# Designed miniproteins, single chains, continued (4): the designs that were tried, part 46

Each design is a single chain, and the fold is of that chain. pLDDT is the mean over its residues in the fold that is shown.

## One batch from the design tools (miniprotein)

Design m13672
Fold by ESMFold2-Fast:
Structure m13672 (fold): chain A 86 residues (1-86)
Amino acid sequence: MEEVRELILEALKLLNQTEEIPKEELLKVIGLALATIGALFEGNREEAARDLERLAELLEEIAKKTGNEELEEIAKRLREKAEELE
């Protein structure tokens, strides 16, 4: 679970360094990140998996639009973690 938090923090750091990301997309990422962390803290693996999958999908879309290969790799790893929680 600590690895999931590290990946989320790395994603947020990369997004903060990336120009041309719409504020609305950044707010969605932050919301999903907080939801995932909250679910993990409560031990709700099903909710954490669902929120983490949505977060990974959104990050993958942003990575594709911005050409950010590091963000794409983080999104892939987050999807793998969501599958492990299922």
Scores: mean pLDDT 79

Design m13673
Fold by ESMFold2-Fast:
Structure m13673 (fold): chain A 88 residues (1-88)
Amino acid sequence: MENLLKKMEEEKKKQIDRDIRLGLALIVRGVSKVALEREKDPEVQKKIEELIKQTDRLIDALNAGASEEEIDALWEKIHKLMKEIMKM
């Protein structure tokens, strides 16, 4: 019985992690679209457009049940782009 409970907890934890990542991706996407409409610097606009594109890819991957490796790679790319934009 303990093995079944542990398996259920691990599955629940994985689902919660994916739901959090999806929620964060939707927030980043929404904020980025608003930022793009207000931004006047072409270099910053280009970075924001790439960020939106990568968040769309992550949302699609999460909805398609993509591998953890693919999700982690897309999430890392989003974090890198966010850090680059914050420095501009």
Scores: mean pLDDT 80

Design m13674
Fold by ESMFold2-Fast:
Structure m13674 (fold): chain A 74 residues (1-74)
Amino acid sequence: KGLELFAAGDPEALDVFREAAETSDDPRYRLALGAAYARLNRLDEAIAVYEEMLKEDVPERIKQAAADAIKNLS
């Protein structure tokens, strides 16, 4: 199942994920934030979130997920 199935496209969830990504070091919140932006057709913001993750010291699986998301949105 794709990441978009977890992001219901709820605009309120976007604010929750944004706050979680800002206050938490867990990169999964940034993946969720990127997916939420993509679901709202805010592709530039989604790509920017994923690109920042690729520059950070995050687990390889998270970097791969971010890279795959950028490829899918391009």
Scores: mean pLDDT 72

Design m13675
Fold by ESMFold2-Fast:
Structure m13675 (fold): chain A 73 residues (1-73)
Amino acid sequence: MEKKEKAIELYLEAYEYYKKAQEALAAGDEKTAAELAKLAQEKAAEAAKLIESLPPEEQKETIEEIEKALEEL
């Protein structure tokens, strides 16, 4: 189930980039914030494609695992 693990990893990376983008905005670094937001979008898009390629039951499990992991961050 490598696709599921990879999707979770990519989504968590996207979330970290979004957090860093928000920190950059708070610091007044709009350029860095935009670049980090773009990286977050790319990682999230890759994760979404992998999730969509999974059977429906595995899609649900993957989303639940991502939600749980995000609560721990």
Scores: mean pLDDT 81

Design m13676
Fold by ESMFold2-Fast:
Formats: C-alpha cells, structure tokens, sequence
Structure m13676 (fold): chain A 62 residues (1-62)
C-alpha cells in the first residue's frame, strides 16, 4: 500500500498548481484520485476531488 506515493502525487500537484501549471497539476491529482480509490481512503478521495475541481475552475479562467 503506497500512502507515500499518494502523498507525493498530492504534493507535486499542489506545487504545480501554485506555479500556474494547471494541466500538469490536473494529471497528478487524477493519478492521486486513482490511488486513493484503490486504497479505499475516502478522505484522500475527497481531497483529490476538491483539488481536481479547483484546477478545472482555474483552467476555465482566461
């Protein structure tokens, strides 16, 4: 079980989001969501979904 991998993907996504690299951040958060779902970690699933939503909202801004 790779909780360290999940944490790493979330941190990388957050850093990319902070740099304005939204498309790359989205890819990392989607990978984190897949791992969270495989682990059955409902809290991590919610965290990943919230971050995906924020990235998608940022991508809609021109």
Amino acid sequence: MSMEELDRLLVLGINLYGEGRYEEALEYFEKALEIAEKLGDKTAVEVAKENIKKVKEALEKK
Scores: mean pLDDT 81

Design m13677
Fold by ESMFold2-Fast:
Structure m13677 (fold): chain A 71 residues (1-71)
Amino acid sequence: MIEEAKEVIERLRKAREQARAAGLDTMANRLDSLIGLLEEAIKKNNEDVIKSLIEQARDTLAEVEAALAAA
């Protein structure tokens, strides 16, 4: 779980940098918020919240990756 969450955070950080470089500031801000929430959930060791946030992150990453491909 924590290893999966760390992998997702790494993907979110990379996507955030790419989104900012492409001028997708709203998407970059959403990614930044998810990173913060997921880091806090890991710090609190809340598995249920981590699972929920990973699912949200995967959906958001798919949207951002599609937007980056169009940019």
Scores: mean pLDDT 83

Design m13678
Fold by ESMFold2-Fast:
Structure m13678 (fold): chain A 67 residues (1-67)
Amino acid sequence: SAKEEAEKALKRSIEGAKKALEEGDKVVIMVALHELKEAIELARKAGADEKLIEEAERVKQELESAL
């Protein structure tokens, strides 16, 4: 379903973002931030799990703080 696909994409984006933060490469962090923002928007439209979206928003704030 669109919801399951969006949740999978969001989980993948969260993992990528956490890895980008660990590596500390500014370009990689910028790319991860862009991908995470898109994944959050799709997840919200698909009615994804609220706790998963909240985790993604926290990781997004960490990426923005690292730039």
Scores: mean pLDDT 87

Design m13679
Fold by ESMFold2-Fast:
Structure m13679 (fold): chain A 65 residues (1-65)
Amino acid sequence: MTEEERAAEARAAVAAAEALLPKAKAGDYRAASALGILLAAARFLGDPAVEPRVDALEAELKAAI
């Protein structure tokens, strides 16, 4: 996996997590679980450009659950 491929995967994971956030905040435990997995994947991929987005999503999820 190249640096660019890793960055693209991290951005895709964060975008997918953002799409799940409304359902997770509404109490959909499956959406919350999937969002958590996507955030873990984005953190593992380590793109610094998405770290603030990951942190914001994690804070929103913790506030909702």
Scores: mean pLDDT 78

Design m13680
Fold by ESMFold2-Fast:
Structure m13680 (fold): chain A 95 residues (1-95)
Amino acid sequence: PVPLSAEEAKAAAEGIGESTDLIRNLGLLLAASNSEDPAIVPALVRAAHSPSLEGALAAVRALASLGTEEAREALRELAETHPDPAVRELAKRLL
């Protein structure tokens, strides 16, 4: 849909780390997937390393949806280095 402004992208990135509600976190990740703001990729990488597997997989899908060079590089790193094999496999499939 419509890409987020830099201000909206920053708010979404801040919310990802502080939210305790899984549905809210997934909503923020989906919103972030429409952003070109450079802060979104680091926030999604952080979310991919969260203890929630569902949140981590949502972050990987959001990185793939961005399609930027920075997002692709992050997906490549996650595919090679992430401790969870489910996250690595999804990142490889979306590259």
Scores: mean pLDDT 69

Design m13681
Fold by ESMFold2-Fast:
Structure m13681 (fold): chain A 96 residues (1-96)
Amino acid sequence: MKELLEGEIHLALGVMAEALGDYETAIREFEKAIELLKGKDKKLVSEAYTVLARAYLKQGKYDEAIEWAKKALSIDPNNKEAQEVLKEAERGKEKK
């Protein structure tokens, strides 16, 4: 479907922005991907939540990173990347 392809394109743009350290652009692109993928592909939505959580983690926004990682795991409990982001974000909050 057109929305799936557009969602995957926004995921790719977000990953590229994150690689360049542009976390604000990465977050916007991942949010657009989530809107396009919701109700279309649960696995891609879990992946989109995971990369969004990672972008928040890179910004030191631990509460947001935890929230989105938990949402990813609620869709796909076996998502190892989401499990890793959640653990890192929780450790970041403990270290303060």
Scores: mean pLDDT 84

Design m13682
Fold by ESMFold2-Fast:
Structure m13682 (fold): chain A 72 residues (1-72)
Amino acid sequence: SEAAQRLRDAAQAARDVGMTPVAKGLEAASQKLEAGGSKEDVIKAAENTARQAGATDSEIKVVRKIVEEALA
């Protein structure tokens, strides 16, 4: 899907600038979306994965915004 591709592209951009927790969150969002997850499931997967990878609260907010924009 276009949204899953946008999430993969955003994850790669995050990796390229060293934002590894953000990239992991966005990768999880893409995988959950391709598995048929709801918007809520995709957002939760992204935030939880980023948090587990060591993302700050500010970075988690960025992850949520990117996911919401990709799914709009």
Scores: mean pLDDT 88

Design m13683
Fold by ESMFold2-Fast:
Structure m13683 (fold): chain A 61 residues (1-61)
Amino acid sequence: SKEEEIEKLLEEFAKQLRELGLSDEEVELYVRLLRHEIETLNLSVEELRKMIEKALEQIRA
C-alpha cells in the first residue's frame, strides 16, 4: 500500500540521517516534519522520494 511504501521510505531516511551523524533527536525532528508535509500536501510516494533525495543532498553539502 501507499502507507507501507511511505513508512519504508521514512525508515530509510532516518537510517541515512543517522549515518550522516545526526542525533536521535535531530532524526526524530526531520522525520516528524517530513511526515507533517506528507499529510499537509498529500504527497505521492514519488514526490516523497524526491524530497528525501533533495534533503539528504542539502545536509551532505
Scores: mean pLDDT 84

Design m13684
Fold by ESMFold2-Fast:
Structure m13684 (fold): chain A 97 residues (1-97)
Amino acid sequence: SPLEEIRRIADEALERAQKAMDAGDVEAAVSYVLQGIGRIVDLAREHGVPLEEFERILNDLRERVKELASKLPPEQREWVLRVVDHAYREALRRLRA
C-alpha cells in the first residue's frame, strides 16, 4: 500500500531524527526529516495520493516534529521549525503542481 509505505517512511525519519537528537546532532535530525519529506512527496506523486490525504500525513509529521523540537533550546527550536515549515510548504506546492 502506498499509504502504508509513506507512513513507514515518516516513522523511520522521526526515529532517525530522535536518535540524532539524543546524540546531540540537531543538523542530522533535520536532514533525516527533510529526506523523509522528499521521499514521501515522490511516492505520493508516483501513486497519485489525493492532496487531502497527503496534507493529513504532512500535518501529522509536522506536529510530531514540533514535539521533538520542543525539547531544544528556544533559538535552535526556532531554526528547526523554520527549516521544516519551509520544506512542508515546498512539498505541498510540488504535489499541487
Scores: mean pLDDT 85

Design m13685
Fold by ESMFold2-Fast:
Parts: C-alpha cells; sequence; structure tokens
Structure m13685 (fold): chain A 72 residues (1-72)
C-alpha cells in the first residue's frame, strides 16, 4: 500500500541518520503513528497517507540538515 511504502521510506531515512537522538525521536514518532493507525482502522486512507507523508517530509528535512552539518 501507499502507507507501507511511505513507512518503509521513513525507516530507511531513520537507518541512515547518525545522530542517535534524532533517530530515536523519529523512530518514536513513526511508532506512535503506526500504533494510532492500528488502533483506528476506520481512519480514511487519505488521512493515513497524509500523516505518513508529513512524517516523511520531516524525516527528509532532518536527514538533509544532518548531511549538511557533516559536509561543513
Amino acid sequence: SAVDRLAAEVRALIAALTDPETRAALQAALDLLEAHVAANPDLPEAEREAAFRELLVTARALAAEEAARAAA
């Protein structure tokens, strides 16, 4: 599903992060979102997809900031 693909991309970004605090924070956010979706099976698919897309945008931004700091 689109949600599964988005979650997998977030996990891949988390795995690439070197800062343990940022990794832990994003992993906690992903775990909370997955738990929320599992607890609310009647949530509209569009709402579930939008939530994972928002987390992906956040994860990409944090990964880009880390890469920029490493390159400096």
Scores: mean pLDDT 85

Design m13686
Fold by ESMFold2-Fast:
Structure m13686 (fold): chain A 59 residues (1-59)
Amino acid sequence: EVTGQDVIDALLRAGLISEELAEVLAPYSGAELKAMTVAELTEIPGVDEALARLIRGLL
């Protein structure tokens, strides 16, 4: 099972997000990232539409 934390860790390891953005995303690493739409993900500071779509595709 892929968790929100697994996605954050994978993106950070791949160099697709900064450590600062990983910290911003950390409170969402539970069930919240799985429940969020692309539009809701883009409301998070530092998340653009391309990153939001990638997060949704990995969950």
Scores: mean pLDDT 78

Design m13687
Fold by ESMFold2-Fast:
Structure m13687 (fold): chain A 64 residues (1-64)
Amino acid sequence: KEQEELEALKENAERILKSLDYAKTVLKIKMSPIDERLYELAKKVLELIDQGKSLDEIFEEFKK
């Protein structure tokens, strides 16, 4: 259960980072503050997963 959710979260975070990097570097679209926050959150999610944080701990960071 939790393992499957962590895998899905990791895949989604990677997709978000890739899409935003493409928009910024290739399309040269100006990032809004919301887009920048989303990028930072996705990057933080990957860092927390690499650190061995649980799904609940990662989810609590997003509630703030």
Scores: mean pLDDT 75

Design m13688
Fold by ESMFold2-Fast:
Formats: structure tokens, C-alpha cells, sequence
Structure m13688 (fold): chain A 75 residues (1-75)
């Protein structure tokens, strides 16, 4: 749920930074912060998947999709 989305977005932000995807990392960091501030989890999930897709990094995108699917399936 919210805590799982925060953990996923923080993990994705770290990987995006390490791989040089600064714009994607900033979106993931913002999603994590918005979730901590009580923001909408559905909006955060949408922002995460679009940022990962826009990065052009297939591995980062697949990690985002798989992470979101795992959270949804555990709910």
C-alpha cells in the first residue's frame, strides 16, 4: 500500500540517479514525498510509470511495472 509505494519510488529514484536519468529520479523523489504528505497513491503510481517510460530505460520501466503489479497483487 502507501508504505510499499514509498519504498518502490525511493528504490526507483536511487536506480534512476545511478543510471543518469535525472528527470525520472526527480519524479520518483517527488512521488515518495507526495505519498509521505498524504497524497493520492493512484496519482503517484501513474507518475511513477510515466516517468519510468519517458526515461527510455527498459530495465527501469520493467522494474516500475513489476513493482507496481506486486503491490497491487499483495493488496
Amino acid sequence: VRDDLIALSEELAKEARERGHTEAAEVFEKASQDLRDGGDPAQAATDIVFAARRSGDDELYQKAVDGLAAIANAA
Scores: mean pLDDT 83

Design m13689
Fold by ESMFold2-Fast:
Structure m13689 (fold): chain A 70 residues (1-70)
Amino acid sequence: ELRELVERALEALRAGDLETAAELAEKAYQIANEQRNSVAAIAAKEAYEAARAGDLETAIRSLEVALKLL
């Protein structure tokens, strides 16, 4: 579930859909917090903040980091 959300957020970013990517990354942040995976939660939060700011490169990198921490 969490990995799938991060993967779909990455697909949205690569398609240029920053809004969908931010929504998916925010859901990933919530699930990571529920699982007490604080490092993955921080990475997912940085990703949705970057996506909302229009920073595509930072958002992609943050989600890739989140995947490594899952």
Scores: mean pLDDT 80

Design m13690
Fold by ESMFold2-Fast:
Structure m13690 (fold): chain A 65 residues (1-65)
Amino acid sequence: ARLAEPAEVELESGLTAAGVHVDGGRFTGSSADALGRVLDAFVAELEAAERAGVPEVRVEERRLE
């Protein structure tokens, strides 16, 4: 699913509720075994992003410097 600008930023910030629900819901209905691995990694990435805030912004900070 394609996200609006605010929704995309929220996902990068680690807003799992919106991202996982929309993306996970679609992929989850298609498969179980294959999605089990990708969702597990995806959830781990979202948890890391939530703790880091917005990791993409950190990279952009270096570019601005």
Scores: mean pLDDT 46

Design m13691
Fold by ESMFold2-Fast:
Structure m13691 (fold): chain A 70 residues (1-70)
Amino acid sequence: SEESLRREVEEAPALIAAAREAVARGDVLALTGALIALVGAAFSAELLGDEEAAEAIREAARAVLAAARA
């Protein structure tokens, strides 16, 4: 439902925070889970027609992944 998609998008800031914390801890499993969830949130934003939110989520995920690779 659209409500479920909106809920996933609303959870994105918490997932971004969790991903950043996982990078700081070196917790690869937690980071992987958060990144998978963020991909889902970005897809949900696209399905809702919110391209700005989808791009913001994708950009945050890319930044987190880049930090993890450093």
Scores: mean pLDDT 87

Design m13692
Fold by ESMFold2-Fast:
Structure m13692 (fold): chain A 96 residues (1-96)
Amino acid sequence: SVEAEQRQAQEFLRTILGLDLSPEEAARRLQAVMRSLAESPPLPRLSPEQAQRLQRVRAELLELGVPEGLIDLMLALAPDAETAEEVLERMRAALA
């Protein structure tokens, strides 16, 4: 159902990014990210420093056994490298 999909999106964004959005807003944001990933490369255009930091986060998430598709989604939802690094630390805590 639409309501179940909206609640799943809300829980996902709350757990992974710490974003407290309404179920409707969360579903809208997640759908927009998924559409962007289908139309554009998974890694956005960044400064060389930010790109290196995101590549490090990606490598660490892969070492933790996180699926590549989920990593691409998590990195696409992060507005900057600092947020991506915070997501990595949350994943480490969740997998410990």
Scores: mean pLDDT 71

Design m13693
Fold by ESMFold2-Fast:
Structure m13693 (fold): chain A 61 residues (1-61)
Amino acid sequence: MKKPNKEWIREVGERMIAAVAPEARERARELVEEALNSKTQEEALEQIQRLSDLAGQSAAP
C-alpha cells in the first residue's frame, strides 16, 4: 500500500489554511495534522477533501 506523501500534504494544507477564514483555521490545522498522521494516501486525501470543503464554506456560503 502507498504511504502518504507528507511533503504534498504540508504544501496543500498550508495553502488551504491560508484560504480558510481565520475563525476556521484551527479546525483546518487539525485536518492537516490528521492527514499527516494517516496510514495511507487515501486516508490523507479524505482529510484534505474535508479541508477543501471547509475552505469553500468559509468563503461565505
Scores: mean pLDDT 74

Design m13694
Fold by ESMFold2-Fast:
Structure m13694 (fold): chain A 56 residues (1-56)
Amino acid sequence: DEKLKKEIQEKIQKLVQQRVAESIRLIANADDKAVREELEKRIKELDEEIKKLEEE
């Protein structure tokens, strides 16, 4: 289904963009342990969502 594949690709693109934004924040806050842990958790969650969509 061409439409379904496009929708999945658009969702993946949005999640990848969010991951990039969180990665930039992680670099900007490298010295703050609490901020690092929170951002790393968010990045991990985004990575897991992207993988699930790619597996479909």
Scores: mean pLDDT 80

Design m13695
Fold by ESMFold2-Fast:
Structure m13695 (fold): chain A 88 residues (1-88)
Amino acid sequence: SVEERLKEILEELEEIIGADEEEKKDMEERKKKIPEQIAKLAAQPPPTEEDLEAMKKGVEEMLKETSDERLKELILRFSEIMLEIRRK
């Protein structure tokens, strides 16, 4: 499911950053909010060409700021899931 895929991304992020106990608790709270965020995104209208271009530019900027190859992969996976939610 989309929820499971987003939880996997957060778990992989936690591993990449070497999260401490407090950061792990923050990630767990973020995981609990995933269903609410999915519902909010699904309620948005289908993305326009301008929305898609803005998302593409945002992802490209994040990738330029990130030197970690694993983080780049997570950013791309996250953006694909966000688009999937908004198109359905």
Scores: mean pLDDT 78

Design m13696
Fold by ESMFold2-Fast:
Structure m13696 (fold): chain A 75 residues (1-75)
Amino acid sequence: MEAVQQIIEGYKLVTGSYPDEEEVKRIQTVLARAPESSRASRGVSDERVAELEQRSKELQEQLKKKYEEEKKKKE
């Protein structure tokens, strides 16, 4: 689960601490739904890897946006 690790590390860099167990579970659940395309006719292809990386980045960006929004609210 390297994508989950990347998101967790990104979260630590942005917030200064690791995410809560609930957030980790949500991240894992979202990432677990990505491989539903595992039944694709292709085996492991570059396109599928790119999709997983893209989803990982989207989750990191969403976490950053939420953090920034909370910073603005707390301001």
Scores: mean pLDDT 63

Design m13697
Fold by ESMFold2-Fast:
Structure m13697 (fold): chain A 93 residues (1-93)
Amino acid sequence: MREEVITAPDVTDDEMGLAASLLGDAKTFDDVVEALRKAVEQGLPVAAYVAETEDGKIFLGFGAGKGGQRMTPEEAVAEARRALDEGIAEYEK
């Protein structure tokens, strides 16, 4: 399984929907990673974990704050990884 993490210095819950919207045209693992990297470079305060399974399925986990609460990059990455693992576990059932 291929994995990649993209992290902004600050993460808020308001940006999760925008990040998901920007991924609408991305079809491959590389396209998803590139779209997220560009968004973060443009100042989008998001953290994302991207994984591609052996079956070619792409999973995303996002790190999000609550009510405008900011997260450290480390906390955001941990949250994104947790969300990713939960998504994969649900799919494996």
Scores: mean pLDDT 67

Design m13698
Fold by ESMFold2-Fast:
Structure m13698 (fold): chain A 95 residues (1-95)
Amino acid sequence: PLAEDPAFQREVSAEVYYIGGIVAYHHGDYEKAVEYFKKAIEADPNYAAAYTNLGKALFELGKYEEAIEYYEKALALDPDNEEAKKNLEEAKKAK
């Protein structure tokens, strides 16, 4: 059953936190976005999109070294992610 499936609960929790992070990011609340994306990763460590957007929020906060780390983690999970590749290069230049 869905409520008793750990994989389903993990995916639902990760997606809810991820959406919360996107909403916070669009409102310019980058610290709250970081918190939500970290919770999404805690719920699903394989959520490549959450790593990419965590990096973006950290970049907006001027935390370029941390942003680089999370973009690299996103690319380890999804090597074809062009947004993560582009954002990684931008963060390396801003460092």
Scores: mean pLDDT 83

Design m13699
Fold by ESMFold2-Fast:
Structure m13699 (fold): chain A 80 residues (1-80)
Amino acid sequence: MEEEEKFKKILLEDADNTIKFLDEQIARSTDPELQEELKKLRDELVKLKNDIESGKITYEEALQKFSEIYKKYLEVLAKQ
């Protein structure tokens, strides 16, 4: 119980930090297509954060979704 709460807190902190990092990348980008792709990833992270905080998903589901978002991020970077 306590360990699960601690892991959720870490995931929420990681999500917040990643959202901030994506916002900085969007602001610095001159490519409209890249900005749009990064905005989509940001919105997916915001939704994931809300789902974790509301208890709608399990810790394992949250990790899987985070991994999927990270994979999409790497694919977006590869298009540069």
Scores: mean pLDDT 79

Design m13700
Fold by ESMFold2-Fast:
Parts: C-alpha cells; sequence; structure tokens
Structure m13700 (fold): chain A 102 residues (1-102)
C-alpha cells in the first residue's frame, strides 16, 4: 500500500518557517521524504521524521534545490517536520512530500 502526505510553506526574507504533516502507516513501512526549495532567497532547509533528520538542502539565491532521504517506520502516526531558515532578501517556497510504501 502507498500513502502520501505533503506540506508547503513560504519563507519570508530573513525569517524562519516550519511546516508539519502527520502520516499514519502500517508496520515496516519505508518512508521516502523529498524536500524541494526554490525562490529568490538563500535558504537552509531540514526535514525531520519523529525528530530525526532525514533530508537537508541548501538553496542559493535565485535557484532551486532538492534532497531526499528514506526511513523505515513502525506502525502508527509519524510526524514529518520541515524547518527552513531564509537568510536572503527574497521569498523561498519549500515543499516536502512524504511517500510511504508497505
Amino acid sequence: TTRTASASVEVAPHTEAEAQVDLDVPAGSTLTITTKASGDGEAYVKTYVDGKLIAEVKVPAGSSAEASGTVTLPAGTHRITTKAINLGDGVVKVETTATATS
């Protein structure tokens, strides 16, 4: 079975933002996290599953970047949290997609 969840946030200049989504999975699920960031700011983005760092991406101004990671999860509801810091003068859009397969 495949399950998906996604969260997105826009990060204003010289600010921090967070996006969260919960995903319920059966035992032994493999979760694939993809975090994408793009825009005119300079951003550092980290995505966590249950507080564990799974993906990290750095975005230079006027560009885009993505990172992916995988984790195996026990049954239950798991929290995916994306934290972004924008050190630039433009807005950065961040999107995290979580796909669980079992």
Scores: mean pLDDT 84

Design m13701
Fold by ESMFold2-Fast:
Parts: structure tokens; sequence; C-alpha cells
Structure m13701 (fold): chain A 57 residues (1-57)
């Protein structure tokens, strides 16, 4: 679960690494790049909130 991993991240850099790994694994699973992009766009507001929380802390 991507959001669970993002919440466990300690820094914004870790969040970027987790997202990059998620994309890489999706590509390895033969997912269409457009589908991956749409999934990330859909998650963007949640990811943005998590980043804000990490930065504020």
Amino acid sequence: NLLEKLKKAKTVDEIQEIVAEYIQKAVEQKKDPEEIRKELDKLAPEVEKIIEEKRKK
C-alpha cells in the first residue's frame, strides 16, 4: 500500500524514493505507463498532504 509506506517515511526525500520505487515496480509488472500516471495523479492530493506534514514537522 503506497500511502502506508509514505506515512512511514521520515523525510521528503524518502517519500520521493518510495514513489519512484512504486513506479518502477508497476513498470516491472507490465502496467501501462499512462495507467501508472493516472494512479499517481489520483493519489497526488494525499501525497501532497503527507509531504506538507513531514515538512512542517
Scores: mean pLDDT 76

Design m13702
Fold by ESMFold2-Fast:
Structure m13702 (fold): chain A 60 residues (1-60)
Amino acid sequence: KKQQVADATQKAFDLVKKTGKRGYEEAIKLLEELKEQYPDVKEQADAGIRGLKRYYELLQ
């Protein structure tokens, strides 16, 4: 669902922020799975992944 993707994206950012590299890997995987489960939200999940990648780079 669209709401589930938004929630997962938010949780993903929180994970990266608190756990760093470890959370980043898990977050990316979760968003990738959501893309497969809900093709309707692929664009939203892709945006989340791009945001996570940029955010992770800033943390380094």
Scores: mean pLDDT 74

Design m13703
Fold by ESMFold2-Fast:
Formats: C-alpha cells, structure tokens, sequence
Structure m13703 (fold): chain A 66 residues (1-66)
C-alpha cells in the first residue's frame, strides 16, 4: 500500500514524521519535493490502517491513498 503525505507545517514537523516512519518495520519513505513523502507499507493491512488513521488525524499533514 502507498500513501502520499504533504507537509502543511514547518520543516521540523516533516523531519519528525520521517524519523517516526523510518522507525517502523516494513515501511519505506521517499522524500519527493522537500515537503512531500511517498510512504510504502509492506506490513499487515491492520498495521497499515492504524498508520493511515493516525496520519489522517494530524492536521499538519494531508494524506492521499495511492
């Protein structure tokens, strides 16, 4: 499963998100354009759904399912 995340806040918010995501098993992160992340999830659907809901709940980021 893939997500596109757009940072609406400061660079510090983006860096914090990258560090949190890189700490997760079965997650790959690619910075596309300084303010956007492509996230690829290789884990379970339940873990993917939990991550998706967590990210959508944060108003500092826009989340799009690909």
Amino acid sequence: MKLLITNKGSVEHLIGLVLRLMGRPDVEVEIIDGDKLLVTHHGSEAEYRALLEELKADPRFEVEEL
Scores: mean pLDDT 79

Design m13704
Fold by ESMFold2-Fast:
Structure m13704 (fold): chain A 65 residues (1-65)
Amino acid sequence: LSPLEQRILALLRAHPGQLLSVSEIAEALGVSQSAVSRALRRLEARGLVARSKVGDTTYAAQVAP
């Protein structure tokens, strides 16, 4: 995993049972929303996170366990 992907996974693990938006993850990690969106897509392809889109907002949650 890239350093950003590892940081996103650590953030999601710190918030179990919560959906975090791309904007919230970007703010927490100090990176662009585009970088977060690309990293989440790669993590979803690996089966490590689930993504949901509600309107114009994309949310992510850790896949248990």
Scores: mean pLDDT 79

Design m13706
Fold by ESMFold2-Fast:
Structure m13706 (fold): chain A 74 residues (1-74)
Amino acid sequence: SEIEEKAKKYGEEAAEATREALADQPFSVVAQAVDEIRKKTEEAIKSGENGLKEVEKLADEYRAAAQAHRAARA
């Protein structure tokens, strides 16, 4: 339960950050990236703690990409 809740939270954060980082990209590129995050989140729920760390890392990476996108547009 706790792992599932955390994995979903990290997955949502990663998806939001990805949509922001790729806001100027074609919808197909954004949809593919978000689908990859969804698949990683599902695997995290199945794999437990090791999968949770993977999705957390993705959330951190995509948040950094979103920040870079914002900085480039400032």
Scores: mean pLDDT 77

Design m13707
Fold by ESMFold2-Fast:
Structure m13707 (fold): chain A 58 residues (1-58)
Amino acid sequence: NAAQLVAMRDGGLSREEVEELKARIAAGESEEAIVKRLMEEFGWSRREARGVVEALKL
């Protein structure tokens, strides 16, 4: 969890962006849709984007 939070910060996610992603997950948006958007917006690999989404669900 701590390593994933560091990756979020180093990957360029702001606090507000993290909170927005958590809200989208809570609203029932699919994990794969969020992963694809993170890959497109930040240039992350699918593995990195999935790690971030998984950390936000914990």
Scores: mean pLDDT 72

Design m13708
Fold by ESMFold2-Fast:
Structure m13708 (fold): chain A 70 residues (1-70)
Amino acid sequence: SNEEVIKYLEELVKDVKPYLSEEAQKKLEELFNETKKKLKEAKTEEEIKKIVDEFQEKVQEIIEEELEKK
């Protein structure tokens, strides 16, 4: 269900946050809030998959940028 997908991404955010700076954590939270809104409005499995894929790609970019600073 849509709620299960949101819960999965919420856990992913919680797991990643401790490894990020406050600035990166803010970016991740903003991205998650936007993604959560899109997921609540999504009506098809294809839309959900696209939104999740885009979220995961952006999360990876935030993590890689943060690791490069260390």
Scores: mean pLDDT 81

